Designed miniproteins, single chains. Designs and how they scored, part 51

Each design is a single chain, and the fold is of that chain. pLDDT is the mean over its residues in the fold that is shown.

## One batch from the design tools (miniprotein)

Design m1758
Fold by ESMFold2-Fast:
Structure m1758 (fold): chain A 95 residues (1-95)
Amino acid sequence: SMEEELLKKFLENIKEVLEEKKKEAEEKGNEQAVADLEEAIKLVEEALKNPTKESLEKLIEGLDELAAKSTDPETKLTLGTIAGMMRILLWVLDK
């Protein structure tokens, strides 16, 4: 459906952002941030297999959990911001 196509495109864009942030963390030698960002990328890839509202809700929960566990302030902000954007998208889709 058109909704699934829009969700897929959104998730693909988020994956690109996370991959760039992972590269930055690797260049800084921040192994913990790299691990957290790799886990976030895996969560996005799982949602991309079945891009539905339920998958988006599960992804938001996973990103919030990773943000809570992360010790790197930049990674916390990145994951929290992405989860917040996804919450807004989910709210818009429910209207």
Scores: mean pLDDT 86

Design m1759
Fold by ESMFold2-Fast:
Structure m1759 (fold): chain A 89 residues (1-89)
Amino acid sequence: KEKEKELLVKISEKAAELAESNPRVPKEAAELFREAKEYAEKGDLSKAASKFTSGMLLLVEASIEDPSLTPLVQEISEEIQKIKKEFEE
């Protein structure tokens, strides 16, 4: 539970930071990642995961319409995978 909370906080924070760094990303996607972090910090892991998934879905949809966002989607996915490896046993 504690590891899952830390994982969700870190991936949500990193996703929000990367989404906010690109002005072409819909603001709603960055907001969803920030909400995911807030829920994770409160210990509501189910809502955190739901908000994070919604943010990723919105970002992927945006990248289909604007291919210039595809590298950002890949970067977020790679950073998530790196963070997850820190918590794997």
Scores: mean pLDDT 81

Design m1760
Fold by ESMFold2-Fast:
Structure m1760 (fold): chain A 82 residues (1-82)
Amino acid sequence: MLPSAEELTRIPGVGPELARRIVEAYRRGEFSSAEGLQARIPGVGPRLAELLYRVLTGEESILEAEIEIGVEELEKAVKKVM
C-alpha cells in the first residue's frame, strides 16, 4: 500500500508540493533508502527522510509518523524548559 501525496501531507513539515515530489520519485525507483530520499529531495532533513521512507515502504503508518514527529516536537520543548 503506497500512501498518496495527500496522506503524506499529514506529516508535519511535509507540504503538498514536497509530498508529490517524494511519491513520484519513489514510484520511479529514484531512491531505495532514507539517505537516497534526502539526496534526491534536498528540502528533507535526515530524521524526516528516515520517517518518510519507513512510511513509503509500509514499515510505519502515516498515523505512527505523525505521532513520532509530535513526540519529537514535545521533546525539544521539554529540553528548553528543563
Scores: mean pLDDT 73

Design m1761
Fold by ESMFold2-Fast:
Structure m1761 (fold): chain A 68 residues (1-68)
Amino acid sequence: LTQLKAEELRRLALELGVPEDVVEQAVRAVLESGSLEPGLDVLRAAGVSDEQLQAIADAVQATQLAAE
């Protein structure tokens, strides 16, 4: 379900107004690692708040649990 994590991260980050180049970097980190954490680290480095990062992580986890 790595692809699903990457797609949800992309959608949510774009909704927050994160630049597309940063979003693509975060998505690539998720796809390469198989984990959400490296993608969240990219977004954090770009200035996304810890509160927003937690909301993204919670939404992605909820989507994965529903798909499992």
Scores: mean pLDDT 78

Design m1762
Fold by ESMFold2-Fast:
Structure m1762 (fold): chain A 85 residues (1-85)
Amino acid sequence: MTPEELRALAEKIEELAKSLSGLRKRAALLFARALRALADGDFEAAEAHLAEAIRAEAEELGLSLSEEELRRYAREAVAFLRAQA
């Protein structure tokens, strides 16, 4: 996935987020921020934003995740997305 493709995906998610509310909107916007950070090569910011997106999504679903699990899932997801580039 190229930086241009990551930014295009972020823009589509931000547009869809306009029709969302609450934790769903928060998760979508944080995920879009993570994609923009990935496009900029800022992997630390991408992991941080993605961890917060996963937290918001988990809260919406009533799931309890530890801070360690959130950081692990965010790192694994960023590593996966980097491998697709």
Scores: mean pLDDT 84

Design m1763
Fold by ESMFold2-Fast:
Structure m1763 (fold): chain A 93 residues (1-93)
Amino acid sequence: KVVNENPTDFYANLIAAIEAAKKGDKNKAQLYLKRAQKTYPKFDSEDSKKLFDHLVNAVKALIAGDYDKAKQYLQSALDLAPTDPEIQKIAKI
């Protein structure tokens, strides 16, 4: 009900979810994804909200094994924030 608004916590949990999904640990990936959703950053704009939605959907696609959809969502996130170092780090994982 109270969520952490720190973007660092959001990205840290999202990166952990992606790493767990890559290792085949779907349970850990889902746990970290839920933590990321609870620690979402403040939405100062519609683009920030879309960026959040694209990143979450990319991780959900990875957990489901739909790599084509995951790539599409990650590309959409990069298009919104091409110079963001956290988004670039997520795209490399």
Scores: mean pLDDT 72

Design m1764
Fold by ESMFold2-Fast:
Structure m1764 (fold): chain A 82 residues (1-82)
Amino acid sequence: SKEEIRKEFYEKVKEVFDDPSLTDEQKMEKIIEIYEEFVKRLKEELGLSDEQAEFDLAMNKSLVKNRPDLFKKLVDGELEKL
């Protein structure tokens, strides 16, 4: 389901944030890769548009790249609900 894919996305992102061996730059690079993989999965498996996939993940690719501080706060907030 969409909810299960979304939960898997945030769990994988949390694993990257919790990895003490990675720099902030390396964490952001891996998170962007995870984001692109999950947007693709939502589009291919559920037939969602780019806009619907961004909404479902509650994020924007440009935010991840340009404001990783805000993206981290967003992820932390979503994980608190799980």
Scores: mean pLDDT 73

Design m1765
Fold by ESMFold2-Fast:
Structure m1765 (fold): chain A 64 residues (1-64)
Amino acid sequence: SDEFIEVSETVLRKVDELARELAGLDRNKYREIKNKLMNAALPAVDAGDVEKALEAVEKEAKKL
């Protein structure tokens, strides 16, 4: 089953999008935000739950 890869890729795409939006051109801020968003999504990614992973990313992004 490629479900884990598909979930991971979907989450990585959303994380990159939000990190770029929030950081603008600041490369250091981009890395910090990307790391925080990925860490928030990890439990749901491990469970194969795309919906919860994306929700966790968006919830964490709202704190930044």
Scores: mean pLDDT 80

Design m1766
Fold by ESMFold2-Fast:
Structure m1766 (fold): chain A 75 residues (1-75)
Amino acid sequence: MTDEEIEAAMEELLRRGLISEEEAREFTARLRAAKTPIEVLEVVAEIALRVGIITEEQFEEGLARLKKAAEEAAK
C-alpha cells in the first residue's frame, strides 16, 4: 500500500468512529513498517478484528493459514 492509501483508510475509519486516534497511529506505523505482503495482511486482519468485521477465531485461523502459506512458499 502507498502512504496515501494508508492515510486515506485510517482517516475513513476515524471519521466513522470505528477506531481511536491512538489505534490509527499504531496501525499506520505498523503498515509503514511492513516489509512483506504477509506483514501487511497481518495488520489488515488486526484492523478487521478491531472494527468487528471478523471474530477472534477467524483472526487466529487466518494468521495460521498465512504463516503456513509463507512456510510452504519458502520450501
Scores: mean pLDDT 76

Design m1767
Fold by ESMFold2-Fast:
Structure m1767 (fold): chain A 60 residues (1-60)
Amino acid sequence: MPSEEEVFEEALARTGSEAYARFVAREYREAIEAGKSEEEALEMKERGIDMMLSLQAARA
C-alpha cells in the first residue's frame, strides 16, 4: 500500500501542483484512516489526479 508521501510524490509528478498533490495525499490518508479499503482509497487518488489533468488539458 502506498504511503501518504508516496501518493504526494506521484500526484506532484503527474499534476505539477504541490498544493493539489498535498490535497490528494491528505484525502488518501483520511480515506484509509476512515476505514475505506486500499482499492477505494487508490480509486479516490486516481479520480483526484484525473480531474486535475483533465482541467489542465482543457487549458492547453
Scores: mean pLDDT 81

Design m1768
Fold by ESMFold2-Fast:
Structure m1768 (fold): chain A 70 residues (1-70)
Amino acid sequence: KIKELIEKALEAVKAGDFDKARTYARQALEESAKAGNEETFKYVSEALKAIDAGDRDKAIEYFEKALEAA
């Protein structure tokens, strides 16, 4: 579940679809919070901040770290 949401967010960022990336990332945050996965929650949160800052490369980096932690 969480990994699939992060993978979809990562694909959306790579495609330049930041609205879709935010939607999947927010769902991944909710699932990570419910699961108590603090590390994944932190990395997805940082990826969202990077998207809001327009830093695509940093968003990709944080989503990849979130996948490893999930």
Scores: mean pLDDT 83

Design m1769
Fold by ESMFold2-Fast:
Structure m1769 (fold): chain A 99 residues (1-99)
Amino acid sequence: ALKEAVEKLRELAKWLEEQAKKEKDPKNKEILLGLSKQLELAAKLAEEGNIDDAKKLVQSALDQAKDLAKKNSDNKKFKEILDKTASQLEEALKLLEEA
């Protein structure tokens, strides 16, 4: 469970960095890079056995992704990236809760 959560968070962080490289809007790019860094930190905390702090950071990133998706409903591509991020973070959070 824990190793699967760490791998999932790292894979999602890498995917967000790849989406950020393709993003032309500087504000949206910064948001995606920020989320990626939060997930890298969450994965590191989980790997170090700091599960509670990892869970808090994943929950924060999930709440941020959901809020941003609602605020960016007019930007279909960006909303789809954020919706996928939220879905993957919900799965990662469940894996961390099993750890």
Scores: mean pLDDT 87

Design m1770
Fold by ESMFold2-Fast:
Structure m1770 (fold): chain A 90 residues (1-90)
Amino acid sequence: KLVEAAVEALEEIRELLRKHGVPDEILQTVDKGLEEIRKVKDPDEALELFDKTLSEIFSLLFYHKIPREVLDELSRVATRARARLLELKK
């Protein structure tokens, strides 16, 4: 349900970031978030972990000076995914 959707969203984000050749540190951050989300069953906790993982990813993208185009693409995917998670929480 919501946990599964959050996992799918982060897997999509991981492939997007991998395609753009981001540093391994960023991919490892996604993998850690995926591992933590897979362990939870509470929708609220899953959404909090999803938001936390996204925040960490964006911070690392900014730190590594990743191109704006990658940030924009990630922002679109993340916004759509988060909206879907909020609908599933209802």
Scores: mean pLDDT 84

Design m1771
Fold by ESMFold2-Fast:
Structure m1771 (fold): chain A 71 residues (1-71)
Amino acid sequence: ATAEVMRRVADALLVDPTWAPVGQALREAIDAGATSPEEVAAWLEAQGKTDAATVARMAIKGIEEGKARRA
């Protein structure tokens, strides 16, 4: 579920020319075996892709806010 959400975020970013490199980096992290937004962000930080890691962390915040509003 969570990896699927990150894949959806990556796909949305790939449509925007400004954010396409970030979207591609997110897809690379998922393909490398990252199964959660936290793992995606950690992988991207380890690769020096800090901008993409920031986007992944923003997605984590969005998921947490969604849970808080639903709870």
Scores: mean pLDDT 71

Design m1772
Fold by ESMFold2-Fast:
Structure m1772 (fold): chain A 81 residues (1-81)
Amino acid sequence: STEDLVEEAVARLRAAGFPEELVEVVREVLTMKGQGQFNPPEELSRRFTELYRGLSPEQFAILHEVVLEFNRRMAELRAQE
């Protein structure tokens, strides 16, 4: 399910030592994407941008990989319908 994919993604970020505030913002963004909403609210986008700028290059790579994997698996779920 979409909810399972979101929880798997955020669990990976927590395991990699990401700040909980960033993990919660990512959960919100991925949940919206799973619902077909690709334009997050301005406040959520601003918070994500601020937290994103504070990441190390290694954290950027992990976050990018997690988001790409989520998008790939969501596309596979949609293709099954």
Scores: mean pLDDT 77

Design m1773
Fold by ESMFold2-Fast:
Structure m1773 (fold): chain A 73 residues (1-73)
Amino acid sequence: NASKDLQLLEKKAFTAEVTPANAAAIKAYRDANVALGVETLKAAVFANTDSEEVEQARKALETAAKKLEEALA
């Protein structure tokens, strides 16, 4: 389940020891997560269930999540 995997990764990001090597990846994940939340809220408010912006934000979060997993490995 992608949603649960992202939630677990988010918890790891909050508990992970921040180093210069992983700080950028943590920030990118956080920023992508916020962006997805914003686009999802816009889609809900305007009843745009198939928003391209939501799909792009979700893809960006998945990319940031992979980079964060690599940085925390």
Scores: mean pLDDT 72

Design m1774
Fold by ESMFold2-Fast:
Structure m1774 (fold): chain A 69 residues (1-69)
Amino acid sequence: SEDIIRRFIARLEEVLGRALTDEERATLAALLKGKSEQQAQDAIARAVELARRRGVPLSFEHVVEVLSA
């Protein structure tokens, strides 16, 4: 759903504190195909936890890693 993708992007931009690039938006649209809203929400939480465990700031790469798993 385009609405799920739009809401996910808005939340991720808030968490990252920046706007996503067109390439990042396209990557997320592809990775979110077939995922539920709950799976999308869980991906942000899991990316935050992944960054925390690695002792680094949250980045777009952490979100891609979680969504690709």
Scores: mean pLDDT 83

Design m1775
Fold by ESMFold2-Fast:
Structure m1775 (fold): chain A 77 residues (1-77)
Amino acid sequence: MTSLDDKLQTARENAEKMKEVMLKREEELIKERMKNPSDQQEAEKAKQERFKEVENITEELLEMKISKDYEEILQSL
């Protein structure tokens, strides 16, 4: 007679093996569906970096313009 403990352990091991097989298949499917995931992710990352760069430049220009306008007002006084 197989003990209840042995049955539970076998079921757990089988469940873990099945999870590993499913995860591997999912990874293969993801790789097949996303043949160029790097290119897509790199494009999105490049867009985000470009946006941040434009924001930094805009902020710097805005600060410079405000400072210059303030100095011009002070000089006209």
Scores: mean pLDDT 61

Design m1776
Fold by ESMFold2-Fast:
Structure m1776 (fold): chain A 129 residues (1-129)
Amino acid sequence: MNLYELIKLVLEGRFDEAKEAAQKLLKALDTYQPLPSERPLVHLIRAAAYLALGKVDEARQHLAEAWKLLEPYLDSFDLPEAIFNYPLLVALAEKAGFETPFKFPKETAYRLIDLNKEGLDKLAEKLGI
């Protein structure tokens, strides 16, 4: 399974096809100790997995935690990862009915997620999924 494919299925509303992958992902994450720089992305992929399982309230909680971690980076230019994580946050927030202060056009958000799949691939390798 590829984390990028799981996120794409969730963003397309294909939740039934994502369910088994989402359960495996959440189980892998329960034993994973993320680096501080990985924590926003880990919350975003947890949110995607919870959406696939129909657990919208849990998804919203993880989106809120991702936002708290990403908000300080808006003014810094220090973390290129933040600019790629914002489109994913906005796209998942739309599916969860979660309000974000930072908004992208849908087509721009999806394109930026597609361009930054390397971060998802690296995390998938670390999770063994």
Scores: mean pLDDT 78

Design m1777
Fold by ESMFold2-Fast:
Structure m1777 (fold): chain A 110 residues (1-110)
Amino acid sequence: HMDELLRELARLSEELAQVAEEVAKTSPDPDIQERARELAEQSRKLAELARYAIETKDVGLAIFVAEQAIKLADSAIRIANEVPDPELAARLKELSTRLKEVAQKLLDEI
């Protein structure tokens, strides 16, 4: 189950990166553009680390990935609250909520 949760976390992180990249490209606010760009970069890195945790079976790395996922999701929700596009805002919130749920389940399995 830990491997399955890490795969789901990687998938959600990749989807979050795609939505964040869209926000960065379409937002008229330079502050939101930069924060969304940073979110996209961090989300891609998190997906890579989650996959690496699966390959190495590193429980310590899995804990780190889960903790980072929760922090990243909270940042994404803050950005979503400032995004004027209701579709993009809703997608950021939905993905972030799922990411937090998967990360918490992962921590509960360890």
Scores: mean pLDDT 89

Design m1778
Fold by ESMFold2-Fast:
Structure m1778 (fold): chain A 69 residues (1-69)
Amino acid sequence: LEAALAEIDALAAAAREALATQPPEVVLHQFEARVFAILSRAPAEDRPALLAYAAARAQELREEHERRL
């Protein structure tokens, strides 16, 4: 679980940097696709927690984009 959460954090950090140079829809799509790959590898019991964590990170990315407008 901890390794997967750290991987999601790394993806969110990379996504924030990408928001400076790429459209938000592309950044969010890439983030969601990579999170899906993490979920598909994770134990079934960990998936709800990982999904909720990723959803919170995606919301932060949307808010970051809005602050840059």
Scores: mean pLDDT 77

Design m1779
Fold by ESMFold2-Fast:
Structure m1779 (fold): chain A 77 residues (1-77)
Amino acid sequence: SAELEEKLRRLEELAREIAAETDVERAKRLAQEAVRLAGELIEEMIKNNAPQSEIDRVVALVEEVVKRMRELMRKAA
């Protein structure tokens, strides 16, 4: 659906912003939004019987966000 496509596009945009972010506190706020949006997307995808490849794409974006947050938090410590 157009709504799912828009949410996925926003999640991809957030993941790119987080990858480029150097401020830990701003990155945390963006990551919280990304995780919230990813949860909504996965829930909607399951409800709509979306292909596993689409679910995997959302999971991969979350993994990228988590990896970047770990890097930033280690550097800030």
Scores: mean pLDDT 86

Design m1780
Fold by ESMFold2-Fast:
Structure m1780 (fold): chain A 81 residues (1-81)
Amino acid sequence: MTPMQRVQQLIEEAARRHALSPEERAELYSVAGMAVLDVLRGETSPEEAAERVIAYFERHHPELVELVRELMEEILALLRE
């Protein structure tokens, strides 16, 4: 399984646990997925990627911020091994 496939699974698990709408799930997948791809390409650190994703949701979906913080902690653990 690729790192991106595992990240997708973590996003799908979070969306299911928190009963996200299809639109919220798609946006979470897009924003978090692109940030992780930047990390895998060596364009940013995992920590900077997590900060960018959290900042995005603080601006656009503040009600999802705690979910996003938890998800990014799981993704950071995955990216570190």
Scores: mean pLDDT 81

Design m1781
Fold by ESMFold2-Fast:
Structure m1781 (fold): chain A 65 residues (1-65)
Amino acid sequence: SELEREILLALVRMYIGIAKAAGVELEHEEDIEKMEKVLPGPDGDEEDRRMAELINRLLKEAKEV
């Protein structure tokens, strides 16, 4: 749960960084960044899990090019 969230956040940050470095415009980049920023500072595992699911879905959609 917490570890899963940290991994997904790291993947989101890495993905955004790679896309920006490559000059690729992401349709959902802004939404992904907003999701990352709205995750609670103290761990709220249930809400973090829901956000992780949304982030994971966005990552999968981006990967399915």
Scores: mean pLDDT 59

Design m1782
Fold by ESMFold2-Fast:
Structure m1782 (fold): chain A 74 residues (1-74)
Amino acid sequence: MLTDEQIDEIALLYYILMQEKRSLEEIERVLRERLDSLGASEEQKERVLAVAREFYENKEMDAKKLRERIREAV
């Protein structure tokens, strides 16, 4: 399972890429690569990416809410 520190890293990475105005496809690619490096399962990666996509589409910027949703997904 991902640690709280690893979840924080994923959430922070999402917001950095959002601030850089990266496309959703680029954000998903970078997050997938990071999750792979952390040893996340395919199912965990898909759940985390689904949360990131939801936050992107809704223009949601609450980092605490994102971390909570990612924690629930892993």
Scores: mean pLDDT 83

Design m1783
Fold by ESMFold2-Fast:
Structure m1783 (fold): chain A 65 residues (1-65)
Amino acid sequence: ATKESAALLRIVAIAEDSGKVSIDRIEGDTITVRVEERSPEVEEAIKEMKELAEEAGFKLVVEYV
């Protein structure tokens, strides 16, 4: 697996484990996630996903509903 595919798999796993964050779309180097509910646990998950995305050359955009 490339660094990019490994990062995407980890980001997806973190989102799925949270139960409140979903991958909405991927457009080029930009990953957009949808957040249904805000909590300290969700904010930590988002922070981890942002760090993983940045390390792999992606931008993470967060959309709160």
Scores: mean pLDDT 81

Design m1784
Fold by ESMFold2-Fast:
Structure m1784 (fold): chain A 79 residues (1-79)
Amino acid sequence: TQEMVDALKSVPEVVAVAFAYRDITPGQPERFEGIGLAEASTEEQVQAIKDHLEAQGFVDVEVTELKPGVRFVSASRPA
């Protein structure tokens, strides 16, 4: 959804959003899932990404290094 894409793109280090969708799996509460790529070279930048997303209500925020300076970002947001 657009609001999920906008929330991820509001983080300055996020350079691409790969997936943003509403998870409607039967038996689970509705939630929004977001997956993107970020340019972050320092631990301070990684923490800033996590803090920014958590401030917007995201949970399970993970930032994982793919290659030097490039991080995979995944986050969930309760519906």
Scores: mean pLDDT 71

Design m1785
Fold by ESMFold2-Fast:
Structure m1785 (fold): chain A 61 residues (1-61)
Amino acid sequence: PVPYPVLSEEQKRRLAETLAQLAQKHMGASEEEVAALRARLLAARTEREMVAIVQEWAKSR
């Protein structure tokens, strides 16, 4: 869709869960790191911001 809408709380939660699980499986993140990442993702407004948060977090490891 164009323009891209702001993610709903439910969509954002689902995406945050998916990204956090992928980080755990591919980067060996601990449960605490996954929980912290999920919390940061839930604070984001758009999918683009959520992806940027994951990339920034990955670079800090």
Scores: mean pLDDT 73

Design m1786
Fold by ESMFold2-Fast:
Structure m1786 (fold): chain A 74 residues (1-74)
Amino acid sequence: SVEAQAQAELATLRAVIEHGLAERLEQRGLPEPPPAEREALLEGYLKAGLRGMAEHYRREGKDELAALFEQQAA
């Protein structure tokens, strides 16, 4: 289903963003930020990624799938 696809892609996006943040901090030799700051950064990156996926699916004419990602980004 469209909902199942959206959930699978959302889980993948979350994992990619968490891994990317961890790698960026390690590569720059920066300490891990406080939990509240880390969560705020992850939320910001996740919302940006979700909006990007929604725009991608809108361009492909997959409006139902796009709407699910837009809803998650809100």
Scores: mean pLDDT 82

Design m1787
Fold by ESMFold2-Fast:
Structure m1787 (fold): chain A 95 residues (1-95)
Amino acid sequence: MEELEKIKKEAIEEIKKLGSPEVQKLAIDELERVAEALKNDKELTEEQKIELLKWFAERLVEIARESKSKEEAEAKLVEAHQELVKKINEIRKQL
C-alpha cells in the first residue's frame, strides 16, 4: 500500500530530527511494526488503515519530541499502543 509507506517514511524523517537516538529508535521500530501489521490486516479498509497510521505516526512524533528519557518514551509508547488497539477493536465491532 503506497500511501501507508509514504506516511511511515515521512514520520520516520520527522522523528530522526527529534529526541535522543535511543528515543528515535524506539519510536521508529514501533512505527515500522504497526505499519506492517496494518498493511497485512485483511479486515480493515484502506481508508481505515490510512487514518489509523496517520494518527499513530503523529502520536509517535509527539512522543519523540516530548520524551526526555528512554524510560519516559517507553511508557508513552505503551499508552499509544493501547490506544491504537482500542481504536482497532472499536472499528472491528462495526464489521
Scores: mean pLDDT 83

Design m1788
Fold by ESMFold2-Fast:
Structure m1788 (fold): chain A 80 residues (1-80)
Amino acid sequence: SAAETRAYAQKLLSRAISKLIEELDIDLTDPELAAIIAEAAARFAAWVAANPDASREEIEAKVEEIIEEMRKRIEELRAK
């Protein structure tokens, strides 16, 4: 069901974001870093809403894509 797809997707993204926070030592009190995470989560939520019948493999691939985009944005921010 769409609800099961959303629940699985949210669980995977939450785990992946937690790992990224630990890996990159992200300070969530930094509003720019918090905004990058919030924007990425919003884009992922929109994708899940548009793809209610997405397979586990499609969800996993999308999580990886979103995490990679988030990593690149954080690296760009830190390079300035």
Scores: mean pLDDT 85

Design m1789
Fold by ESMFold2-Fast:
Structure m1789 (fold): chain A 90 residues (1-90)
Amino acid sequence: SAKEEKEKKELEQAERMRKAVELLEKSADRAIETGPEAARGAAIAAESLAQAAEKKAKESSPTVKEQFEENAKRARDIAERARAAAEALE
């Protein structure tokens, strides 16, 4: 059905977003080592990803909502860590 096809696409989107979060975690570590401007960039990228995941969680089927919520939380954690590091490096 159209609903099942939508849920399948949402699951694929959640999986792609999960991989993006994992890449961003590694990139944020490197950005923090690079300096405060790079760390701020990582925080902004993570914030944007968190907002996208939060929006998808609200719009998605219950079966995939938790995956988007987990992606959002992980992205928020990255944003907070990178922001704190940027402030400490000033």
Scores: mean pLDDT 85

Design m1790
Fold by ESMFold2-Fast:
Structure m1790 (fold): chain A 62 residues (1-62)
Amino acid sequence: MKEFYEELAKKLGAALDPNVTHYLIYDPEKRKFLSMEEYRARYGTDSLKPLLERLREFLGLK
């Protein structure tokens, strides 16, 4: 998982914390990866699906 997030950060030009966890997701508005707590606070949901779909469409990733 860390390698996947590192590759995403390189393509997006985002700084990546070496302690990336499975709960980090990319927020294109902030141009960084979010923890689950930050995601819940921002989007009011535990579902990662909307943000992951936006990220996949934007980057053309699987």
Scores: mean pLDDT 54

Design m1791
Fold by ESMFold2-Fast:
Structure m1791 (fold): chain A 83 residues (1-83)
Amino acid sequence: MKEIPFPSEEQLEGIRKILEITSKFDLSSETTAKIIGVLLRGLAENRPLEQVVDDVVEVIATEDPEKAQEFRKLAEKSLEELK
């Protein structure tokens, strides 16, 4: 049987929610591109949503540490609401 490594529906919904939250922040195009790369890698590698949030926070923190902390709060709250 060809098992294509496929993200779970929960993983897909979580990544979608993270992207939605990220879009609410006024981030540079460079930072936004890096975030998209993190999200795509998270989907491809089926990474835990909590690790994806951590990776996105690190990317945002390179531009604005305050925005990174606000993103973390919103992302963690939204992921809890998905459960």
Scores: mean pLDDT 76

Design m1792
Fold by ESMFold2-Fast:
Structure m1792 (fold): chain A 72 residues (1-72)
Amino acid sequence: SAEKAKKVAESRGYYDGLTQLSLESPQSATLAEKAGKIQTLRSEAENGTVEEAEKKNAEAKKLYDEGLAIAA
């Protein structure tokens, strides 16, 4: 589904962004842990329904927003 693919792509963006941020931050371990959780959510979204992909992407965004706050 195109809709599911878009949500998975967004989750990848959150993962890539937080992974890069982890390389530049003193909180690297915490940020890497959150990035790992986003990667798991993305994998689950790829194997689930559109509704599951939306839910998992929302969880990934929350982890990304938390990571940005930690790095601020």
Scores: mean pLDDT 83

Design m1793
Fold by ESMFold2-Fast:
Structure m1793 (fold): chain A 73 residues (1-73)
Amino acid sequence: SDAPVVRVADLPPMSPEQAAEQTREALARGEVVVNTQADDDAWAAMLEVIDEHDRRVAEFARRVRDQLRQQRA
């Protein structure tokens, strides 16, 4: 699948640190868990972790594409 699995869940309210950690763990599985009870700070922490993950994935994909182009030349 071209996109990570997104799960929407009614979880207990979490601190920004807990939300960031849960998001890192979920992304390691190729998933994103959206807590409907997250406050603005927890939501911001979650988005920051996703942005960091996106940058790493984009860099990896760029390196893979470059290697494949060299091999097919």
Scores: mean pLDDT 75

